# Designs tried in a protein design run: designed miniproteins, single chains, continued (4). Part 90

Each design is a single chain, and the fold is of that chain. pLDDT is the mean over its residues in the fold that is shown.

## One batch from the design tools (miniprotein)

Design m15312
Fold by ESMFold2-Fast:
Structure m15312 (fold): chain A 73 residues (1-73)
Amino acid sequence: GIEKARELEKKGEEYERQGNLEKAAEMYTDAGVYYYASGNYEEAIKMFEKALELRPDHETARALLAAAKEALK
């Protein structure tokens, strides 16, 4: 649900501040999945975009971003 998504987003922000970009991208991707499952597609898109900024070649995050954008159409 949305509460779990928010917790994961905050963890991602904390890892990003600490310079652990790998863990930050992982937390943002997981947060996006929980936002998506809750119907919060705009927040899911934001999370997947953050993950891709940290890991541009992350194929899973790219696929999830495309799915979330499609869900808004």
Scores: mean pLDDT 85

Design m15313
Fold by ESMFold2-Fast:
Structure m15313 (fold): chain A 80 residues (1-80)
Amino acid sequence: SIDELKNEVLDKVPSEYKPILESILDKFIEDYPKEAEPFLKEISKLTNLSDILDALAKFFSKNGNSDAAIILEDLSKKYS
């Protein structure tokens, strides 16, 4: 399910960042319902936290969600 995929992604992030990432993912699922499940399924296969954050930031940037992209870019740089 989409909730299982979301939780799998969240489990790879330090606990202090889970609330902000969960908020971003919930917004993503709401705004991009057709893209959300296949994209989450794709990134859930990634094992490197930096790669997951980079993939998310790139997706949001490409799709015009600049606020989410900026937050994820900052997180990705911290874990690069």
Scores: mean pLDDT 78

Design m15314
Fold by ESMFold2-Fast:
Structure m15314 (fold): chain A 82 residues (1-82)
Amino acid sequence: MIEEKLKELEEEIRKWKEENSLTETIARLVLQILLLRLELKNTTDEEEKKILEKLIELYEKYLAELEAEEAKRLAELAAARA
C-alpha cells in the first residue's frame, strides 16, 4: 500500500540523516529520484505509476529540504571565515 511505503521511506531517510553527512544524503536522494523516474518511464501499470509518482514527489520534497539545509550550512561557513 502507498501509505505503508511512504512510512518506510520516511524512516529510511531519517536513518540516512542520522548515519550520513548531509552531502551524502543529498547524493543518495538524487540517485533514488533518477532511478524512480527511469522506472516510471518503463512502467505501463497505472497503479504502479501512481505509487512511483508519489514516491518521486516525497523524495523531491525531502531533497529540497536538505538542499536548503546544505545552502544554509555553506552560507554559515562562509560567514564564519569572513
Scores: mean pLDDT 76

Design m15315
Fold by ESMFold2-Fast:
Structure m15315 (fold): chain A 70 residues (1-70)
Amino acid sequence: SMMDIFDQIVADSGGRFNADSLYAFYQNYQAANGDLSRVVPAGTDLSAPAIQDVIAAIDRAQAIAAARGM
């Protein structure tokens, strides 16, 4: 499942993310058709490392899911 993939990403990230929060962000990001400005607070710097780390984690999860035929 996608949750299992996010659990693996969180384990690999050394506690940098919470799996439930990352999955919720992923679902909101998909619902927004990839419009990051709709899933973060207004005025957030979208280039900030914290935001980019979350996007990289989601991209990694989607790549793993695609490789597994999910």
Scores: mean pLDDT 77

Design m15316
Fold by ESMFold2-Fast:
Structure m15316 (fold): chain A 67 residues (1-67)
Amino acid sequence: MRKLSDEELEEIAKKYGVPVSALRELEQKILEEGVLTLEELKEMAKKYGVSVVQLEKAVAEILKKLT
């Protein structure tokens, strides 16, 4: 599957306040596993200092761009 461009990830990062590095990790997990578990989102939220809600919104945007 094609990865999102750096520009697309920067747009999502700016919109939801999530670092580009976190979005790259989310994209990789989605491409490898198809879906993210709530436990994985909680770990990512803690790792990057963002809320689970911010990550859920970012994941939805990534999925929309990948489909």
Scores: mean pLDDT 79

Design m15317
Fold by ESMFold2-Fast:
Structure m15317 (fold): chain A 78 residues (1-78)
Amino acid sequence: DETKEKAIKELKKLIEESGKETYTPEEAKEIIEEVTKKINISKEAIDVIYELLDSLPKDYLLSPEEFIELVEKGLELS
């Protein structure tokens, strides 16, 4: 899936540029919004990713690896 590969590549770039070691679900949503400005991700895929993030406690700290895996899972489930 070309869109999935492009989305994950852009996500990894934004994570590297942020310099953050952890992401709250809210911070993760902000990064996903930036990905969607450059990569045409379906609303259905975005909704699934957001549902996965909303399943976590609001103060949960995602590592970069966990964040990437969650987005990959959301893209596969949509």
Scores: mean pLDDT 85

Design m15318
Fold by ESMFold2-Fast:
Structure m15318 (fold): chain A 111 residues (1-111)
Amino acid sequence: ELEKKIEELLERAEELIEEAKELIEEGRLEEALELLEEALRLVEEALKLLKELLKERENPELKERLEEVLRRGLEAAKELLRKSEDKRLILRAIGLILRLIGLLLDLELLK
């Protein structure tokens, strides 16, 4: 049950990241940022559930999956930052990047 919930959260986050990449290419940066922020919230919940799951058993596949989603989100956020000229969007993109790096660090410490 926990594994399925984590997988569903990560799948939805990946869909949002892919849609955000398309919006970034179209120059729709504010909409892309909103999708990436939503994906971040889903990944935060997935990490919380993964921490609960790992108290009972190891699951390296879900840990790798979550790391992959975080790395893909980080690449999208970096591209958004590179294309951003508005100060508010730049600051929000930096905040998103820092939060994604924090989640990657938390995941690495979850050994």
Scores: mean pLDDT 87

Design m15319
Fold by ESMFold2-Fast:
Structure m15319 (fold): chain A 58 residues (1-58)
Amino acid sequence: ADVIIRVAEHDAGLSREAVEEMVRAYRERDWETLRRIAEEYGISEESARSIAEAVLKS
């Protein structure tokens, strides 16, 4: 959802495109891609999973 994407953009400097890729990786259980994006944006893997899950549950 838009609100969660905006929070991720503001707090972690994530682009909308990066958040969408994280959500896709989370759906596909592609933890390697989630970890790669997390490392790229300087967030923890746990935070990346939390963001993706929150977007999917909204």
Scores: mean pLDDT 74

Design m15320
Fold by ESMFold2-Fast:
Structure m15320 (fold): chain A 69 residues (1-69)
Amino acid sequence: MITDAELAEGLTLMAYGIALLLLKQGKVEEALEFVEEMTKKIASQVDKEGAEAVEKVGKEAIEELKARG
C-alpha cells in the first residue's frame, strides 16, 4: 500500500502541476501562493514523515516556479 509520505508527496506534486498551469497563464504570484497554501494544508493532515516530505517537495516546487517566472 502507498505510504502517507508517498501520498503526501503525490498530492504536493499535483498542486505543483496546477501551479504550472497558472504560471503558463502568467499568474506567477497566484502559482506561488497556491503551492505554499496547499503544502501547508497537506502537511497538517499527514504524519511527521509525510509532513517532512511535503515541506521538502513544496520548497523545491516553489524554487522551480521562481526560476520559471
Scores: mean pLDDT 78

Design m15321
Fold by ESMFold2-Fast:
Structure m15321 (fold): chain A 68 residues (1-68)
Amino acid sequence: VDEAMEREREDFVRGAEGALQKAIEAAKNGDVNTAASYATASMILYAAAGEPDLAREAIKKVEEAIKK
């Protein structure tokens, strides 16, 4: 099948992971607005990659980081 599409999905997952990491760092620093923005970007990228379970876990991790 289309290997180029599978690689684009991998790129989306990597982008989502990067955004999630930035969201968690912002949340730990008390920057809730930045954390929410990166969390939203991570969720959209995971959803675009066809990984809704990872999108849900990303939101949960950011919420936990905001709450300490």
Scores: mean pLDDT 79

Design m15322
Fold by ESMFold2-Fast:
Structure m15322 (fold): chain A 77 residues (1-77)
Amino acid sequence: SLAEQYEAEGDRAEKAGDLETAARNYSKAGHLYYLNGDYEKAAEYFERAASLFEKLGRTDEAKRAQYMAEIYKEKAK
C-alpha cells in the first residue's frame, strides 16, 4: 500500500541518519494508516515521527505528532 511505501522510505531514511526525512515519511505513513482504519499503526508511526522531531528540536511538529498518536491510540482500543 502507499502507507507501506512511506513506512519503508522512513525506515531507509532513519538508517541513513536522515532524521528529518524519516520523521516526515513516518508522519505520512501514520496519516495513510489512519485513512485505512489502521489506528494502531497510525499511532505507532506518529509516535516514531514525534520522537525524531523532538530529537531534531522541531518542538511544534513533535507536539503535533504526539497529539495525533495519542488520539489514534485511543481509537485503536
Scores: mean pLDDT 89

Design m15323
Fold by ESMFold2-Fast:
Structure m15323 (fold): chain A 69 residues (1-69)
Amino acid sequence: MIDPENIEKIVTYVGGMFFDYPQEGLDLARKWGVPVEPVYSKEELDEVLAKPNTVRISSYTAIVMKPGY
């Protein structure tokens, strides 16, 4: 279970017209009061997801957790 108090930021892939819609990440960031950091390639998102304090939400969105949580 993800505690919003332990979230540092939302990272979302901002792509083109097709299937690249990051609206879920924007909505979650607004709901939890955390910043959104856009990435402009899937490779950049994969680099974020390689970190041990990250949680994948979808193909386009990751949560970055605060250290020690």
Scores: mean pLDDT 70

Design m15324
Fold by ESMFold2-Fast:
Structure m15324 (fold): chain A 58 residues (1-58)
Amino acid sequence: SKILEEARKLSEELAKLYEKYYGQDAEKAKEAAIKTVEESEDKEKALEHLKGLLEEMK
């Protein structure tokens, strides 16, 4: 789905940030971000939240 593809792109950006701050935990960050969107009852809202988080972290 488009939402999951977008979540994967955002999870790559999240992984870069986590690698900078947490080293080897970057893969866990990617999996957590994708899982949060997939398991959310409101996937669109979960994706928007992830986008907002990444923009604030830039």
Scores: mean pLDDT 70

Design m15325
Fold by ESMFold2-Fast:
Structure m15325 (fold): chain A 105 residues (1-105)
Amino acid sequence: GQSATLTGPVSPLVPAVYAWFRQKPGEPRKLVAALLRTSTSETVFYAPDVLGRFTISLDKEKQTLTLNMTNLKPEDSAVYYFAVSTTGDLSNPDWTGSGTELVVT
């Protein structure tokens, strides 16, 4: 299967929810993966359809949020967005990426 990596800049690193969303034509944005960073811990969450295939990670040196995607399916084709929320409210994030189109054939 195909693999891909999506990366977004998330400087400065702060306690926050770091998330990746997908947007398909005619559908609302869907949460794919999230990483909750506190001063003492990191906890990750994945949508059921990507569990075991996608990995969310935060590079502390580069201050980047990464989504590593393996065993890609045509159904994974979408525009992917990252978002960061210090309040945990992903409907009103502090910042978002512009979107990256993924095409799986």
Scores: mean pLDDT 81

Design m15326
Fold by ESMFold2-Fast:
Structure m15326 (fold): chain A 65 residues (1-65)
Amino acid sequence: EREELLKRAEELGKQAAGALARGDYATAADLLREVARIHEELGDKESAARARRGAETAEELARQG
């Protein structure tokens, strides 16, 4: 259901923000990739692109250590 998927994306986004705040970039990247997948499934290409960009940034930070 669309509304449940949107709520899931919001919850995962909050978890990603918490992971970023504590420096857990690998977890943040995984969570943001899932947010992007949900928005793609819902046809929201703009929100999906923003989440993918966030995931790529977090993944890069995770690789640096």
Scores: mean pLDDT 85

Design m15327
Fold by ESMFold2-Fast:
Structure m15327 (fold): chain A 61 residues (1-61)
Amino acid sequence: MSTEEVSEKAAKVAEALADAPPEERRATVNRVATALLEGKSKEEVVASVPKEYQERVRKAL
């Protein structure tokens, strides 16, 4: 996956978490971006985030 593609997906996750506390949103977005850059699958990326954000992250990806 290209760095550009990862950035677009990270932006969508940030939008999906707009109502979350800024610190938690930033941490979750960074976790998603890192996992995608490491070549992890969508399901592995979703599993790496806190359970309360998993559905929103899955829908954003």
Scores: mean pLDDT 80

Design m15328
Fold by ESMFold2-Fast:
Structure m15328 (fold): chain A 100 residues (1-100)
Amino acid sequence: MEEEVKGLEEGVKKNPNDVTDYIGLAEAYLKLGQYEKAVEYAEKALSLNPDNVDAYILLGEAYYKLGQYEKALEYFRKALEVDPSNERARKLLEEIEKKL
């Protein structure tokens, strides 16, 4: 985990516009329980590519972990607007709707 984060941070330093490294950082921080950092890097990925489905899903998951369920729903709905066939986003949206 720490080695993965360091590698991705070096990737971003070498290419600050690499969406894949920002997605990787958001996912790594989400796994580490650092949800605010996961939001920061997923937002950066979206600023570079607004159609990135993974960034919307990661934002939704991070906000869900932060207890911000309405924001989580918003981002999962955005993921499905970009890719209506995304089963992960649909399943996560259904899980949160059951909690609201």
Scores: mean pLDDT 82

Design m15329
Fold by ESMFold2-Fast:
Structure m15329 (fold): chain A 57 residues (1-57)
Amino acid sequence: SMEEREKQVERIREAIEYAKANNDITVARVALKEAKKLDAPEVAEEAERVLKEIESQ
């Protein structure tokens, strides 16, 4: 359902924020994988940005 998808997107956003705050590349990669699995480009783009940010440090 749309409601269930929205909750999954929010969980992915939480994982992205965790990865960013903790410089955790593994969590960033998992968040990107889950975003692509959900076909949620909005959070996939965010996860890609965070992953690149961590890789550039």
Scores: mean pLDDT 84

Design m15330
Fold by ESMFold2-Fast:
Structure m15330 (fold): chain A 119 residues (1-119)
Amino acid sequence: MEEEALKRARERVEEARANAPSKEVAEVLAEFEEFTKEALKELKETPKEEIKEKTEELIKELEEWAKKKVEEKKEEAEKRIKEGGDKEKIEKELKEFVETVTAAGIVAAARLLEEAKKL
């Protein structure tokens, strides 16, 4: 079950990278990759006794960062709608952004957990 969810998340991220419908989606995916690389480096430098706690901390940091990005995008969408923007189009863009951020978070967390098992 978890393997299928991760596979779907990976497919969503890969499709978004290949066909980036917006610059914002491309930028958030690049930021997730950067955070993941730095987090993996920190895990390798972490004492074995602290790896579990450090992995949990890094996943929490990624989740909090992702939540903030989603909240900022929601606020921007609400402002655009209030200013007379196309509600249907803006809501579709917001949904796509949220789904991509959620998928990227799943992929990043899975990668951190997998590397932590090797240490």
Scores: mean pLDDT 80

Design m15331
Fold by ESMFold2-Fast:
Structure m15331 (fold): chain A 72 residues (1-72)
Amino acid sequence: REEAEKLVLELLSKETGKEIKTREEAVEILAEEAKKEAEKQGIKLSDEEARKLAEKGLEDAIKLAEAKLKAA
């Protein structure tokens, strides 16, 4: 699980060009992206709603990475 989390954080760091070392940093970045995406569609997300979506998205990505690592 921790290994899958590390992989997801490393992939996000490469994608964004930022050094993302912690789950909290990843959540903050994903929450900002969620707000921008929602605004493009005319939807206003609160900070709390955006953070919740980011946490769920990150958890889903970590679970997927964990499943892939287990299969390898």
Scores: mean pLDDT 76

Design m15332
Fold by ESMFold2-Fast:
Structure m15332 (fold): chain A 64 residues (1-64)
Amino acid sequence: SHALADEVGRALGAGDRERLERLAEELEELVEKDPSDTVALSTLARAYEALGDEERAKELRERL
């Protein structure tokens, strides 16, 4: 969803790691429900990258 992508962008700009972790959990639920949602997949990959989980971020990008 575009709203979560916007929120992740703001959290990244602010360096708000706590909010980014919560947003990643919400995005994980969305990706589990619809694995073909490219906006959710790309946004989750970006959140993982910012949290230092580069390998998991790359796995999600391979699905894009």
Scores: mean pLDDT 81

Design m15333
Fold by ESMFold2-Fast:
Structure m15333 (fold): chain A 77 residues (1-77)
Amino acid sequence: SLPSFEEAGRAAVDALREIAERTGNKELEEYVKQAEDALKAGDRDAFNQALVKAVNALPTQEEIDEFNLAVERRLGG
């Protein structure tokens, strides 16, 4: 079954937050906060905009791959 918006959104926010905390990436921290606020509000459009900005704030392919693996693990990998 497909994950709910809340389940998928929570997995993405948690994965990006872990990367932001480990790396000290302040730009990523800001977009993660925006995504979490949008998720709490149920605002899918604002969430998607913040998520795109957060992923674009990941400076390396290794960090993008880490994000993808963390989301897969949280959603039942």
Scores: mean pLDDT 85

Design m15335
Fold by ESMFold2-Fast:
Structure m15335 (fold): chain A 62 residues (1-62)
Amino acid sequence: EFDLEVKATLLLIQANIAEKYGDYDSAIKYYEEALKVYRQIPGSEADIAELEKRIEELKKKK
């Protein structure tokens, strides 16, 4: 059974692959899915803030 931290990590890996290949739309979607998972994890405020910042920067690249 996957815990939420593992699920978030897998989504971040998928986002990083998409970002590397210039697929910013897919990267944003995977980061937003990871953000939803982190919102369910207590004490993840720093991770949430970093993901929100990364999503906004990717939106500016489009």
Scores: mean pLDDT 80

Design m15336
Fold by ESMFold2-Fast:
Structure m15336 (fold): chain A 59 residues (1-59)
Amino acid sequence: MEEEKKAGETAVKVAENAIKLREEQGKVYSEEQREEILEKAGKFGVENAKREQELEAAK
């Protein structure tokens, strides 16, 4: 639902900020590596939000 989409978007933003922070520290990421990190973060965020909602509803 919308909460799951928002969690995925939030996870992507967090990952993007982490990449920026790492780049400020001298790390270098390729565009492909950035896309993979962001995609994985988004999927992970959505999956976690879905599981949390199911657990809360089952209480």
Scores: mean pLDDT 75

Design m15337
Fold by ESMFold2-Fast:
Structure m15337 (fold): chain A 61 residues (1-61)
Amino acid sequence: SSKEDEAARRGQQAVEDLAKELGLSPKELFDQIRALDDALIERARAAGHEDLARALETQRA
């Protein structure tokens, strides 16, 4: 495994630990983050900030 694989695994563990502390599954936590990103993209577009909306779309994963 590469060092990137180890970092990704630690990131996944951190997400799982945070989700447990919040009483959520990791999927539920990711779903909430995604919903917030979608809301920000919508608001950016409504305000006429197309470049910002495009950047937010690119960055979400």
Scores: mean pLDDT 74

Design m15338
Fold by ESMFold2-Fast:
Structure m15338 (fold): chain A 100 residues (1-100)
Amino acid sequence: SVQELLDELEAEVGKLIKELSSLRRKLLEEGKLTEDQLTSLILQAMFEGQAEGDAAFAAKVAELRAQGVTLSEQELRQLKALMRQKAGLKKAIEALKEIG
């Protein structure tokens, strides 16, 4: 169902937030980056992730529609937000791993 898809995406986003928090702490403790530098890198990655998230959202909506699944406006907004957040978090984690 759409709700199961949304729940799975929220769980995945939660795992990515935990991984990002762990990497942020490590880099701060090792003195490799300042808090301001980390915040700027994360914000840049989240912004860059919007295009990838939008593409993933469009592909998922097309897949669901081909299967005869109709999403409400609220479900479409939630799906887009979660897919954008997931893409941005993945980019931020990748950027931080290259530094660490």
Scores: mean pLDDT 88

Design m15339
Fold by ESMFold2-Fast:
Structure m15339 (fold): chain A 81 residues (1-81)
Amino acid sequence: MEKKKREKELEEILEKIRKLEGNLPEEEVKKLEEIKEKALEEGVSPEEFRKRLIEFSIEVGVERVKEAVERVVKELEEKKK
């Protein structure tokens, strides 16, 4: 059951991505979703999928990712106090 093993590992990676999706701009969310769908459709390895996520981060730029992270941190601080 090699296919199920790969899908299970991809699912674990997708769980981490779901947390990011809640705080990413619409354009980044759309690209991330496209990468996920394409990876699952092509049946890529978890390592190849992770590599594509790294390329996504480079493609959209550190500034966009940093802005999304800062938004999450700010919202967490406001909800805590």
Scores: mean pLDDT 62

Design m15340
Fold by ESMFold2-Fast:
Structure m15340 (fold): chain A 89 residues (1-89)
Amino acid sequence: LKALTPEQIKKEVENAKKAIDGLLKELYDIADRLEAMGRTEEAQETRKLADKIKELFDKAYKENDVIGAATAVLGAATTLVASRNILRS
């Protein structure tokens, strides 16, 4: 399997950035909704997870780490599903 070119790496990382920006916005919105419901500890936990995911992505983005960027996106998506289930409960 051929290694990605610098141009391909940049495109993949930029695509991951667009995906994670949307997922993080939804996570922060869920945290705000949990706080409005009086579920302050769950809201705080959701914000901390979103912040950690953002830090991991920012590091991967700076280093042009495609796998790290993709892993952060997967983490955000997984956390979003879990947070939506908490809201549903």
Scores: mean pLDDT 82

Design m15341
Fold by ESMFold2-Fast:
Structure m15341 (fold): chain A 84 residues (1-84)
Amino acid sequence: SKEKIEKIKELLDEIFEIAKPHMTPEQRAEFERIREEILKAVEEGNVDAAKQLLDRLFELVSRHATPEERLRIARLYQEILDIL
């Protein structure tokens, strides 16, 4: 649904804002690519593809995050999984 896609988009944008200060320009571009692929998978109803892409995104954003930021990212990640 449109509502589901918009909520996932909001949660992904929150993860990006937390992770962005610790990412290189290349890592930010990779995040944007994975984000677009997740949203497409969700729109197509491909839950398995969306989950695999989310796992890849979570690995990317967690690498250089502080313990507090990792906890916040993990909570947002779980909210997306609960919507899928």
Scores: mean pLDDT 87

Design m15342
Fold by ESMFold2-Fast:
Structure m15342 (fold): chain A 94 residues (1-94)
Amino acid sequence: SKTLLRQIALVLRAIGLVFDLELLKKKIDEGADIEEIEKEIEKLEKELEELKKELEELEKEPEADPKLLEQARKLLKEAEELLEEVKKKLEELK
């Protein structure tokens, strides 16, 4: 199913986003360059927006697996919370 493949891709991309945000958080703690951190934040914010739009479209699909939708929602919420933590850490360095 095309819908199932899209849902699997969304979950995998969301897992990757959470991982990238955790790495960015660690990179800040290790004294990484502020300008590089700001560029990475911008990139990850855009990716989060794209994944949220894909989730919204998949929620309209009658064949969508409810468990995969729930997993994607949870992962994207975790990514939002991590992004806010990363932004807060960055502001504390300024």
Scores: mean pLDDT 88

Design m15343
Fold by ESMFold2-Fast:
Structure m15343 (fold): chain A 62 residues (1-62)
Amino acid sequence: MKVYTHRIGNAVVTLTLTEDSLKAEITNLTPEEQPAIDRLLELAQLELERLQELKRRREEAL
């Protein structure tokens, strides 16, 4: 499980990532910050997909 907190301008984005779920909480969102937040959400989805693969590869490498 990973928890990320990012401050983008006036917006605060808290992402909670588990092996099977992604939860995003956004506070004080403005339209100007939306593209950066959308990018973070895309990266979080890619990270979710790769988490199991990375963990498995790391365990096999050890």
Scores: mean pLDDT 73

Design m15344
Fold by ESMFold2-Fast:
Structure m15344 (fold): chain A 87 residues (1-87)
Amino acid sequence: SSLVEETRKKIKELTLEALEALEKGDSEKAIEILDEAIRLYEEAREKETDPVVQLGLDSEIQLYREIKELVEKGDIEKAKELLQGMI
């Protein structure tokens, strides 16, 4: 759907912003940006009715939650590696 496409486009933008924050050593800002990306995915997921698209969104939500946890634990290099894979 166009909503999912717009959501993914915005999340790509947020992913680049999160990577920049991590490169600057601003883990707190990176976490805030990742929370925004997760929120946008969850909003798109709630509105989506296509089961195939829902599975894709669920996988992406899980990945961004795992990336956030890595940042919170201080595993910045692994978090950056996973975020780089999303752009």
Scores: mean pLDDT 89

Design m15346
Fold by ESMFold2-Fast:
Structure m15346 (fold): chain A 60 residues (1-60)
Amino acid sequence: DLERRVAQALELGRPTVDHTEEQIRAGVETLGRMLGLSPEQTEAILAELLAELARLKAEA
């Protein structure tokens, strides 16, 4: 189930304010491969998690 794999990647890749963009990128790429996501889906998840990281850092 694609939607479940996307949800798992978002949960496992969830950023904290202590994360760097490089760590998020590396983590999402690994999770995408482990969960069998396409490059397009992996990039979409990366964009979502980087936006969340930016939001957390802006409000820290």
Scores: mean pLDDT 78

Design m15347
Fold by ESMFold2-Fast:
Structure m15347 (fold): chain A 97 residues (1-97)
Amino acid sequence: MITQAGAARDAGDYDTAIEHYEQAISEDPDNYQLWLNLGNVYRDAEDYDKAAEAYEKAISLDPDNSYLWRNLGEVYALTDGKEEEAKKYYEKADELG
């Protein structure tokens, strides 16, 4: 279950959270929610490149999910010089509802 990984993330134990999500992904690699949660952990750890990579994997599994596009936009918004990319991903999220 991803509950233990979520608790580790909330506690700031990102290494433990990553380990739990990677284990869960090994059991269900096509579950976009696990990739989304892994991206959220990388983002909290300020590893924006790894966060974007995980969110893009989640989007490849569920491209019509507005929440995934919004999270990708937010990571780009935290990266200097990526404001236009962030805006486009937010617009895509709004389009999807």
Scores: mean pLDDT 81

